# Designed miniproteins, single chains, continued (2): the designs that were tried, part 33

Each design is a single chain, and the fold is of that chain. pLDDT is the mean over its residues in the fold that is shown.

## One batch from the design tools (miniprotein)

Design m5120
Fold by ESMFold2-Fast:
Structure m5120 (fold): chain A 74 residues (1-74)
Amino acid sequence: MLSPEELKEKVKEEGRKLSETKSVDDATGLFNQKLLEFRDYLTSQGHSREEISALLGELSDYGQDLIQESEAKR
């Protein structure tokens, strides 16, 4: 099974694909859904709230960067 770090990178990769193929609004909604799925998965695996919060913070920041890049490109 994927480690939390490997799964985080997988979510980042999916977020980048969404930013390249979807509108900003659709990509944002779908990426937020993936963040919730990521949180729930890590919780089910017994990871701490502090660890999950830190990882979600990193992914949220990454999502904001993707939105800025997508808008600047258009």
Scores: mean pLDDT 78

Design m5121
Fold by ESMFold2-Fast:
Structure m5121 (fold): chain A 75 residues (1-75)
Amino acid sequence: MLTEEEARELVVRLAERLGLRLSEEQIEAIARKVVESSSDAPVAGRVAGALYFSGLVPLERLEEALELAREIVEE
C-alpha cells in the first residue's frame, strides 16, 4: 500500500524532472489523489495521471510523464 509520504515524494520527483513548480498545497492534494486512486493501476500511471487530471501536465507531455514516473518508481 502506497503511503501519503511516499506519494508526495514521487509527485515532487516527477514534477522536478518535468520542470514543474508546485506549491506545497498542490503537492499534498495530488499525493492524496494518488493514494486514493485504484490499487489495480500501476503506481507510475497513478502519479502521472494525478498530475494530468490536476491540469499540471498537458496531453502532449503525458507519455513523457509516464516514462519518467516509471523510472522514479523503479528506483
Scores: mean pLDDT 80

Design m5122
Fold by ESMFold2-Fast:
Structure m5122 (fold): chain A 81 residues (1-81)
Amino acid sequence: MREEVLATVRRLEEALRNRDLAAMAAELAKLGLDPALAEDALRAATEGPENGRAAHEAFLSAVLPALARLLGVELPPVSPS
């Protein structure tokens, strides 16, 4: 499970670099996250670099707490963006 979660994160990073919506949605589903997050992130990235950056940060903020829950690790409180 834990190793699969880390592998899923790396696949998400790769899919995000390639802007592969289907791959991102599939990996998000494995993490128990809403696949709509992938669509929103890609839309923001297409709209412009500033909007893409904000959406990217929001996306990571959603993924990191989900990973911490799945791994049973409590992350230090991160300032909400």
Scores: mean pLDDT 64

Design m5123
Fold by ESMFold2-Fast:
Structure m5123 (fold): chain A 67 residues (1-67)
Amino acid sequence: SAEAIEARIEARYRAFLERHPELRPRMDEVKARFGPAAARALGAQWLDFQDEQTIERLVALLEERAG
């Protein structure tokens, strides 16, 4: 179900935030505005690069696409 998929995305997102609690307020904003799928994708890319500038760059791209 869609609800089960959303729960799995939320669990992965929470694991990312446990590793980077300093990014929690920013990621909550991204999740509220763009949805949990977008936040999860952003968090996965952050884990690859491990720098705050990557998050801001990816948020800027999401904002541009949202229009």
Scores: mean pLDDT 66

Design m5124
Fold by ESMFold2-Fast:
Structure m5124 (fold): chain A 63 residues (1-63)
Amino acid sequence: MVEVELDEEQKEKIRKALEEQARVVAERDGVPLPSEEEFEKMFETILASVKAGKAASLELAAQ
């Protein structure tokens, strides 16, 4: 029962990091940038992973 929320600043940092990562991969491997739908899906997946990581950290600190 751990509550974890990301503020707008944290979301913007994650979004910029994901955008930069997609750019680097596209340039390095010659693949096209993801579509808006694919990017949003990836972004939501990353946000869920970050929230899970924060929840795990809080649980560790509580024990």
Scores: mean pLDDT 70

Design m5125
Fold by ESMFold2-Fast:
Structure m5125 (fold): chain A 64 residues (1-64)
Amino acid sequence: SERRQQAQQLFQQADELISTGQPSDIAQARQLYTQAYRLMGADDDDARALADDSVQRTLDRLRR
């Protein structure tokens, strides 16, 4: 579906922003993850929690 395709693009953009390590880019990535999870049907609270988890997992991966 179009929503799933848009969510995938947002995940890719967020991953690239996390890779810069810049605090402003990490904050923007969190917003993009939140929007992607919203497009996939999560409510606002779940989307924010999932976005925080995604940021943490991506940062951990980059530190390895």
Scores: mean pLDDT 85

Design m5126
Fold by ESMFold2-Fast:
Structure m5126 (fold): chain A 70 residues (1-70)
Amino acid sequence: MREEIEKLSRENAKLLQQYQATGDESLKEQAQKIQEEIDKLIAESEDPSLDASHSVGVMLREMADSIVLK
């Protein structure tokens, strides 16, 4: 789901940042595993609306904000 994907991507980013700071390659490997988990969740859910919602939802929100601010 969207929230799960966001959580995993944040954990992935945190691991990569820590890898940059410490040079610990095990953190990079963990980041790769998390990325595979994200890919698997998207593939297994077979919910194309998640990807569409992620892209189109952001676009629509920005368009709505632009209209409201006019």
Scores: mean pLDDT 64

Design m5127
Fold by ESMFold2-Fast:
Structure m5127 (fold): chain A 65 residues (1-65)
Amino acid sequence: MLELAKKAVEAVLKGDFETAKELVQQLLKSLSESEVRGLAVEAAKSLGYNGLTARGLADILLQLG
């Protein structure tokens, strides 16, 4: 699940919003919105982003789902 969230964050960063949306929708089939947000924050932080930027990226992902 974390690897899927990392791919979704990377897709947003590349401007590939269609891929990001598909990946977020796949996560939301198994996880709650709150769990997806937490996972996206951890994914962004694992890619080297600070907590504020990580939360912003997670919010963008959830807006796409």
Scores: mean pLDDT 84

Design m5128
Fold by ESMFold2-Fast:
Structure m5128 (fold): chain A 80 residues (1-80)
Amino acid sequence: MEAFLEEARKALEAYAAENPWLTPEVVELLLRAIEAELAGREAEAVRLAGEAMALAYRNMGDEEKAKKFRELTEEEVAKL
């Protein structure tokens, strides 16, 4: 798990160099979502992934898509 998460971090940080919406906060949320999924914490993984997507869209200036991802995330968690 730790070795996989460190390689995932390096890949995301390399991508972040060319993608300003992929801030350190978005990277951290994505890595936490992956860790939660690998640990079987499905609801936490979905919430963290949804928060990461919402923040990414906000960083791109798209508050409408950010809001939509928050709504979709809560709908998906409610089904679990």
Scores: mean pLDDT 82

Design m5129
Fold by ESMFold2-Fast:
Structure m5129 (fold): chain A 96 residues (1-96)
Amino acid sequence: MKNIEVLVEEAKRLIEWARIVKEEAEELARKGLISEELAREIVEAAEEVIRYAEKALEAAKKGDEEEAKKYAEEAFYAEARLVLLVMKMSVELKVR
């Protein structure tokens, strides 16, 4: 059965992971290991993950389970896009 505590834990994990990915992309761009354009795309995608996950947490705090689930699903879709960009980053690192 659905558990709001699990959703809260997953949203917190997504926020932390997206923050780490954002910081790593910015560092790799500063070192010239990936393009500044790719780093910018990763930062924008990471911020989208954080924004939806934070909205899911706020809805959960208010007891709005339907809104919390809606924003968690949006955060999950944003995470999928961020994962694809992280894979592209890994390819750029390998061919350099």
Scores: mean pLDDT 84

Design m5130
Fold by ESMFold2-Fast:
Structure m5130 (fold): chain A 72 residues (1-72)
Amino acid sequence: APLTPEEVKHLQAAADAFAAGDRETARKHLDEAGKVSPLAKRIAEALKSRLDTVDPASLAQAVRDIVLAFSP
């Protein structure tokens, strides 16, 4: 199933926070997305596991690519 508008809102907010270099705000938005569905939870957990190993710009792009892939 595609991501819901609520999941997309939280994931886009996380991407914007990553683009701004704010990992803590991005993490908060990923946690909120993960509360909406099991799919969003798995996406959020995968992204959170890369917080210390991947640069914020690449994380922002990864979130945007995920949203695009799961949104018609």
Scores: mean pLDDT 81

Design m5131
Fold by ESMFold2-Fast:
Structure m5131 (fold): chain A 97 residues (1-97)
Amino acid sequence: SKRELINEAIALILRAIGLIIEAERLKEEARRQGNEEALAYAEEAIRYAELAIEYARKALELIDKGDLEGAREYLEKAEEYLEKAEEYLRKARELLE
């Protein structure tokens, strides 16, 4: 339903924002340790999380226009980007521990 898609988009955006906050903290830790590989992974995590937000925002725009099928496709892509962001964040964390 339209309500379910809106809720999914909002939840995804909030998850991505939380991930960006954590990735920024890991970037600071990577800089303190001089770990360039961990820094690069944290930067990639932020990049993919920002893409997830962009695609989720586009899904909300499509919902407003009544294109629920297009909205689902953009939400699916947003989720894929968020999963990539989570994987890069995990890799950054592993290098710093």
Scores: mean pLDDT 91

Design m5132
Fold by ESMFold2-Fast:
Structure m5132 (fold): chain A 77 residues (1-77)
Amino acid sequence: MSDEELKEAFEKKLEEFTGLSVEEIKEILGEEKAEELLEKAFKEYKEDPSKLNEILLEIDVEIGIELIRKAVEKVTK
């Protein structure tokens, strides 16, 4: 499997798992943070594809944390 095919497979699984497109993830996290997180996750996936579900869960958790953080900022004052 080429890096391009692996990246396509990873992004497809990410969209299926989170229910969010890569674009929507970038909107939630901010482009810089999303790119860093996705690059790290893709690197981990290339090193051990069997950990795909764990990697996807970590991304989903980070998205959830950011959504909670933004919600708390709105209600704390």
Scores: mean pLDDT 78

Design m5133
Fold by ESMFold2-Fast:
Structure m5133 (fold): chain A 61 residues (1-61)
Amino acid sequence: MSEEELKEAAEKAIKGGAEMAKAGMSPDAARTMARNQVLEAGGSEELAEEVGEKAYELAKK
């Protein structure tokens, strides 16, 4: 995956995590899932942590 594809995957992971939280998934689970999706897509650990944190904040709302 290119860096641009990784960015799109990260955005998708954040939105997916937020949607799952609305369906009853805990914010912590949404954070972990989003983080793991970025890592699986070949993203850096730094990007994965940032994406996970954003998913957590969106899921909390």
Scores: mean pLDDT 74

Design m5134
Fold by ESMFold2-Fast:
Structure m5134 (fold): chain A 70 residues (1-70)
Amino acid sequence: MKKISGGSADLDNIPPERREATRRITEAGTKAAIKAMEEGDKKGLPTEEQNLLASLAAQKAIDEVKKELE
């Protein structure tokens, strides 16, 4: 069976009402990361810089969604 540790444990410990919010936050972060990587690729940036931009974009999107959920 799959382990519930290493990220999965955090989701398993979240009440159902918060799970929906967490899923939306995760989806927003993932979409922002993909978009940032695509923009970096179009600009011909190295993979390292693309990953950095993706991480920053994901964090910003997560913060914005968290503010909306307040």
Scores: mean pLDDT 72

Design m5135
Fold by ESMFold2-Fast:
Structure m5135 (fold): chain A 88 residues (1-88)
Amino acid sequence: LSPEVRALLEELRRTVAELRARLDADQDWSDILARLEALLKRLYAALPPEQQGALHEAVTGSQSIRDVRERLRAIADRLEAFIDETLA
């Protein structure tokens, strides 16, 4: 991994943790979601094509979950798994 991609993954891990904390505390998460979206766009641009598919699956794999908060928690879980696998 390039140092840039590693730095983005570490920032993504922190942002996902913040999102989870806000959801668990029943606090407003809209600003965290905006930061997450911006980070994901930067990460897509920086990742090689082989890893872009795995990131896409992590983000879109929970589209069937109707409840927004449950869907966001599922996305957080998938993103954490993607980060851990990619940084291994």
Scores: mean pLDDT 81

Design m5136
Fold by ESMFold2-Fast:
Structure m5136 (fold): chain A 85 residues (1-85)
Amino acid sequence: DIEEKKKKLLEELKKKLEELKKNQTDEARRETWRLMLDSEVELAELEGKNVEETKKARDLVLEMLDRGALTAEGMEKLYEEEEAA
């Protein structure tokens, strides 16, 4: 069922995030944010929500990271704003 798939996805995400947190490097933090953003898109697909807007937001954030226009701290602020919305 969809709810079981969501729980499994979140559990796997948490496990991967714990492994990445052990390194505490900027590269590990950027990889952490990429995984979190990808998982949010997958959750939106499972819920039948508007996936196009979620994908555009993810792609824009990743593009800013690649250009060096966004720091890991900036990523945290954007994520907090999306959680509050």
Scores: mean pLDDT 69

Design m5137
Fold by ESMFold2-Fast:
Structure m5137 (fold): chain A 94 residues (1-94)
Amino acid sequence: SKEEILKILDETIAYLEEEIAKETDPVRRTALGLVVGELRHIKELIEQGKLEEAIESVEKLIEFLKRDTVIPEEVREKLIKALEEIKELLKKEL
């Protein structure tokens, strides 16, 4: 399921890039851009076979999103759901 994990990551990144393109608030655009950067880092860790580090990065990003007040709630909920799925799939690869 490494291919499935990478597909979910790529779809999540594409979704966020579309949300950034529609976003007019510079603070929200910056916050979304930081999340995209973290998702790309997680993807790189997975491609390098650093699965335990990828899980740790996913868990930290979920914790960040749960505490965030800048990103719209609907976007945060969708991101948390995708990241929880990625985390469970990554644990099955260990």
Scores: mean pLDDT 90

Design m5138
Fold by ESMFold2-Fast:
Structure m5138 (fold): chain A 94 residues (1-94)
Amino acid sequence: SQGSVNDQIQQIISDGNQVVDKIQQQIDSETDIDHQQQLGDIGVDVQSQVQSVKTNVSNLMTQLNSGQVSSSQVSSGLSSDQSIIDTYQQQVDS
């Protein structure tokens, strides 16, 4: 349903924002210069991937609203997007 799709989108965006915020917090709190640089590189990758996911979510919603894709196809795409965010969340949480 549209409500279920909206819930998935809100979860993905919220989780993505949290992952970005968490890596930035880790960078800001890191006192070792070499480790801070490594976290900075991870932060750039995380931010890029989260932005890519947000773009994909926007495109899926546009396609759903235009009737180009079914709700089930959108849900499948959103599940893939959530998996990407979950992977980076696990990396940042480690």
Scores: mean pLDDT 82

Design m5139
Fold by ESMFold2-Fast:
Structure m5139 (fold): chain A 68 residues (1-68)
Amino acid sequence: PSIVLDTPSMSKEEGEELTKRVAEILGVSVEELNADPLGVFRRASGEQAAAVAAELEAASRRHQEKAA
């Protein structure tokens, strides 16, 4: 049930921080996002979805550039 956005190359702490950031952008709790990520994304505005995608891409790039 883990989605591909949770990369195994990231530490659990890094993944948790990313999840918290995404939850903040979507205006939901981390618990809600973890329980039903697709439902949360379906309720999100296009602007929120775009912001989440940009944040995930930036985080992934920085992780790869930094030391991965």
Scores: mean pLDDT 69

Design m5140
Fold by ESMFold2-Fast:
Structure m5140 (fold): chain A 78 residues (1-78)
Amino acid sequence: MEASEKAIKLAQEAVEAAKNGDYDRARKLVDEAETYLKQAPDSVEALLSLARAYKALGDEEKAREFVQKAEDLIRKRS
């Protein structure tokens, strides 16, 4: 499994943990997802998945940061 795929899967698991109130688990999963994202920083899907996870944790500032990074990659000098 590629680093981007691992980041996406871990971020999705973090969203589910946060929805269930397991915020400590959600934070650990997000931290692990960020480690894999650093190995595949140009993955729009991984960036957006991390944005959703941070939003689920209530960290709107970090969620916006990851959305902005994904949008910058999509715009990629049109």
Scores: mean pLDDT 82

Design m5141
Fold by ESMFold2-Fast:
Structure m5141 (fold): chain A 102 residues (1-102)
Amino acid sequence: GKEEIKELLKKAKELAKESIKYAEEGDSKKAEELNDKAIELIDEAIRLLRPVNPEAALEAEVLVGLALIERGVGKVVGDPAEGEKKAAELLLEAVKVLEKGL
């Protein structure tokens, strides 16, 4: 139901915000671990929302994909902390899309 999705999104938002903080401190490993947990929660929210609002679910899925691309770019250019920060910002946008789609 909507309350289950809201709880998932609240936790994902907190994890993504914490990831940004660790990325800004240069702790790319901890930022990655926090983003991975946020992605798991966002993916579950996407799964639950898809039958009711497939457009919002698809938009959020694209934003998660872009977050993973930013992570990859950061690793390739030797700035994994910046990659994880950009990834977390995109995960926060995915959360906003899913919240609006409720």
Scores: mean pLDDT 93

Design m5142
Fold by ESMFold2-Fast:
Structure m5142 (fold): chain A 88 residues (1-88)
Amino acid sequence: SPIYKFLSALFKGKASEEDIKKLAEKIESIPNLTAEKIIEEIEKFKKENNIEVLPMNKNSLIATVTVLYEEGKLTKEEYEYLLSLINS
């Protein structure tokens, strides 16, 4: 899952792989998925798991996704999918 790959990078060392996978599945189940809905679920997850990281915004989402693509961790199709969600 491209959303799982993104969240795994974002929460590396801060949450379990199981919790990250559940978050990815929850986000993927949201109808009419937008950047705002993704950010809302991430912020809720952070609060529920007592994770202290800087607030997410659209630019920080784009930066993280771009780095993952440049590192070869996302396919072109996965990268384009994530950018389409963030730029919706």
Scores: mean pLDDT 82

Design m5143
Fold by ESMFold2-Fast:
Structure m5143 (fold): chain A 73 residues (1-73)
Amino acid sequence: PDEMVRANIEEAREAAEEARASGTPEAEKLAEQMDELVEKAEASKDPDERLRWANMAGSAAGIAKEEIAKAKA
């Protein structure tokens, strides 16, 4: 579980950086959302709650990558 939490947090941080690099207002909002989910995961003392927030951050990263890809089309 801790490895999965770390992987999802890293993916979300990477996706947030890519979103900010794209320079669109929509991508900036996605980056902010990912940062908030990562912060909640890191602040959570309950392992189950931490995993839940990390999973949501990972899902948000996937959505952000799709939106960035569409912007390049």
Scores: mean pLDDT 79

Design m5144
Fold by ESMFold2-Fast:
Structure m5144 (fold): chain A 59 residues (1-59)
Amino acid sequence: DYEQQLAELGEKAGRDNGRADALRKGWSDDEIEQAAEDYAEKGRKVGLHGARVRAEHRA
């Protein structure tokens, strides 16, 4: 499923970015993991939205 693939890609990118940001700020391991999950959820939603927009424009 195209939507599932984009959601998974967004989730992975979000998780990686969340961890990197928290680590850069010197947060604890627990806080890094929490930030990773928060960003992963946001990334997943962005991926799903992108897939839906593209589907609507494709004939």
Scores: mean pLDDT 79

Design m5145
Fold by ESMFold2-Fast:
Structure m5145 (fold): chain A 114 residues (1-114)
Amino acid sequence: LGKPIPVTDLPVEDERYAGKRVLLVGRPPDLVKAATFLERRGAEVIGLLGPDHPFSVLLGALPQIRELKPDLVLLDKEYRELEPFFRKLGIPVAVVDLSDEQAVEAAADELLLG
């Protein structure tokens, strides 16, 4: 009657982002969702709450950005205006809907895996 197939015991096997550092800018629910996706695949994730003004994020995050030098910045579409600042630092930036796991995956695969 064939080989038994194991019933759903998949260890966390997807380490494709191991050694990569990702900065997320967005609202808390979207940050948690995107961070969980990336961390389960080996990424080191920094989440920043999106402010009313982009400059407030840069001032508050400068020590973390300087220390950790992220390999990728993912900006929620609401914070698109931060994109030029991170590009000026030489960091790859993508503007995505952080609530859309497929969009987060596509951007991370393109910009982290090359």
Scores: mean pLDDT 70

Design m5146
Fold by ESMFold2-Fast:
Structure m5146 (fold): chain A 85 residues (1-85)
Amino acid sequence: SEAERLLEEIERALIEGDLEKAYELVKEYTKLLIEKNKDSDIETVTRITAQVLGLIGIIEEVEIALKRGEKMPEEEIRARIEAIR
């Protein structure tokens, strides 16, 4: 699906340390989920919100690591994205 493709692209951007691209992809992912769930109940909207906040949290932790001269392991990035799928 298009959502799965965007998650794969977010994962690649994070692994590459391209935070600007990661933020842009999360924005597109959020837009896609909102469009597909426009008439959804509050529970669905809450789940989407939690997933998007989870992705932003991963980006922020990768950014903090990079600012410290460290790199978050690729396997950790993959595992964290899989956990919020």
Scores: mean pLDDT 84

Design m5147
Fold by ESMFold2-Fast:
Structure m5147 (fold): chain A 92 residues (1-92)
Amino acid sequence: SIEDLLPKLIPVLIAQLSDPDPAVRQAAALRIGDLIEEYPEAVKPYLEQIVPPLLKASSDPDPAVAMAAGLALSIIKRKFPELFEELKKKYS
């Protein structure tokens, strides 16, 4: 189930946001966005772990990575606007 997968998947995706290969960083950001879109309530407990590395990735020197991270952040803001603003203020 998604709840059994997330404890293993989220740390891997967060690590991949810092991968030396921009294709890996882009894929990780896109996958995080998909998970929030499809399973918002299941991923919600991980948002404090996810938002800081996504904020960093939104300033990535590779524009495709920055755009993918920005899209994931926009999905988080749409699903959890109050929590997003709290986390953005805390980690920006």
Scores: mean pLDDT 90

Design m5148
Fold by ESMFold2-Fast:
Structure m5148 (fold): chain A 101 residues (1-101)
Amino acid sequence: GPVRLTDLEVPDEVKEGGTLTVSARVEHPDSPVTRVTAVVADANGQTIASATLEGEFPPGATVTLEISLEGAKPGEYTVYVRAENADGSGAVASKKFKVVP
């Protein structure tokens, strides 16, 4: 079956200059998820930060990514989390959050 991302946990707000901590559950019945990437985009769709975890994540594993928001100004952002297996099959989940002063 396909890779799935569930239980995406993203704070509603993060302090300027802080760290965004994101967690998600990864599901894939056929093979382990081998890469999880988080990308933070601003309101214009510009990527401002990213983090990648590589490894072997069994079905039902919860993965946590910490993304530095150094240099991010107050405003609305979207984090996109992608999980993929060794075959390149993947899933994306996203949530909006705010950087506050």
Scores: mean pLDDT 84

Design m5149
Fold by ESMFold2-Fast:
Structure m5149 (fold): chain A 109 residues (1-109)
Amino acid sequence: MSPLERVRANVERLKALAEDPSATEEEILAQLQSLVTQLGLFVDEGTPEEAREAMRLAIEAVDAALKHPNLTPEQKAALQEIRDALREGVETGNPREAVERAKAILDAL
């Protein structure tokens, strides 16, 4: 599986959890942590175009997770900050910095 396909697989898993009403906050946050980790590996190895695509896919997955009723308001606020950091990374062309910010936000939860 290519690195981009691995990011896509993580995005689809997080989207599936977002639509599962039985998904726990622990499962959602663990899958999001996995996604951010895979992004970190990929932005170092991929082209700028592939990194931007991976970041856009991750933003979609975070937006889906934000709609889940089992997440606390504090967790949702952190996911909004992650989404905003990833968007900034796409806009400024600094995907590494964006992933590091997202990881720091997750590690603080």
Scores: mean pLDDT 83

Design m5150
Fold by ESMFold2-Fast:
Structure m5150 (fold): chain A 62 residues (1-62)
Amino acid sequence: SMEDEEAMKKIEEALKKAKEYLSEEEMQRILDESKEVLKKEGPEAALKYAEKLILKEVLRRL
């Protein structure tokens, strides 16, 4: 759906902004897990999930 595509775009942009704090493996894991949340719980839940994981990983490295 259009909402699903927009959510994925926002998740990819958030990962891009945090790329200096995340390994390629961590970025792929967050992306894959967010896609699973998207399928089960929808775009709003997927965005919140991705933002939470990105924030935790960034803060852990600061």
Scores: mean pLDDT 84

Design m5151
Fold by ESMFold2-Fast:
Parts: C-alpha cells; sequence; structure tokens
Structure m5151 (fold): chain A 62 residues (1-62)
C-alpha cells in the first residue's frame, strides 16, 4: 500500500497546486482506478474543471 499512498499524495498535491481541491480519499481512489484502467478521465476532468489531457499527464507521472 505504501506505493499507492505515495502516488495518491503526489496526485492530491499536484491537483491542489493546479487549483483543484479534492479529498485525499478521492485521490487515492483515482490512483487505484487508473492502475486498473477503470477511471473515466474525461468525466473526472469535466467535474473538476481540468482537461482530460492534464489529468492523464498527472496520473502518468505517479
Amino acid sequence: MAGLEASAENLHAALKAAGVEIAYETALRMVRLAQEEGLDLAAIGEALGVSEATLREMLARL
């Protein structure tokens, strides 16, 4: 779990730096689903006001 938690912390911090405030638990879920290719990045990006490309890039850097 340590690797997943570190990735979630990095994603949470990156989204916050980009002006997107989400719960850490949400970031943890996103990392887990992205690893399983189950995350709908287009829908998430629309809900958060971030482009799908930016969100995909952030997840790829974890």
Scores: mean pLDDT 68

Design m5152
Fold by ESMFold2-Fast:
Structure m5152 (fold): chain A 56 residues (1-56)
Amino acid sequence: MSINELMIKIVGRAFTLMSRGDSETALKIIRESDAASSKNDIKKLKEILKRADEEV
């Protein structure tokens, strides 16, 4: 899975959390994913996506 594909999925989960009123968790996920993406850390992005899926 590419970094772009992972970021799209993570942003989708963050949007769902924000729509449910959980903006704090959504913003934390976005910040962590941006940091991991800037480092090309695919493993970290997969971990973030898994945690986001559990929050949704």
Scores: mean pLDDT 82

Design m5153
Fold by ESMFold2-Fast:
Structure m5153 (fold): chain A 57 residues (1-57)
Amino acid sequence: GEELARRNGEAGAAAGAALRGKAATPEMAQKAYDLLVERGEEHTSAGALAAGIEAAG
């Protein structure tokens, strides 16, 4: 559901920000969520990480 997708977006944004040496922001979490929804990967850890890295960069 949407709650799981948002949680995956937040987790992905946190991981992506950490990999780039940045602090995660709510804007990164929202962007990661939007990318997950666009890609149809709301339930995948790999999709969450990829979206988070892109959102942080």
Scores: mean pLDDT 79

Design m5154
Fold by ESMFold2-Fast:
Structure m5154 (fold): chain A 63 residues (1-63)
Amino acid sequence: APVLELSDAQKAALALLKALRAASPEPVSDEEFREKMLALARGMEAMGLTVEDMEAAVDALIS
């Protein structure tokens, strides 16, 4: 199902994920990428982002 509404935090996370993928031409394993995104989410917690927001952004990027 389409994501009808993302929070501003989730939109920011999605934009950052797109930028990270564009900056990294070499693909990493899905497991390693997921771990890196979760570590990034912890760092972004200071910006008001949660792990759930990161998961929603990853789902929007992949789906």
Scores: mean pLDDT 65

Design m5155
Fold by ESMFold2-Fast:
Structure m5155 (fold): chain A 95 residues (1-95)
Amino acid sequence: MEAVAEDLRARAAELVENAHRLLEEALEAAKAGDEVKAASLLTSALLYAAMLRAGGELAAAAEVYRRAAEVEEEMGNEEAAARLRALAERLEAEA
């Protein structure tokens, strides 16, 4: 592998780690009824998912979107959760 490809992979791994950490905290906030905190953390995680998608890390982006759907569902946002799951399924099929 070229050094550039290895650097991009390392960055992708860091984005995945950060996104999953934010989603875990967002889910905890949602379960505690702190919808403002949950929404803020979810928004940050979705930015990492968008960066992963732009970088071609479709499977990793799909996993982040799927976990983001769980946070939306916990907050009662069923339509948002359904849209995120549909996006994850599409990206996983393209990966």
Scores: mean pLDDT 82

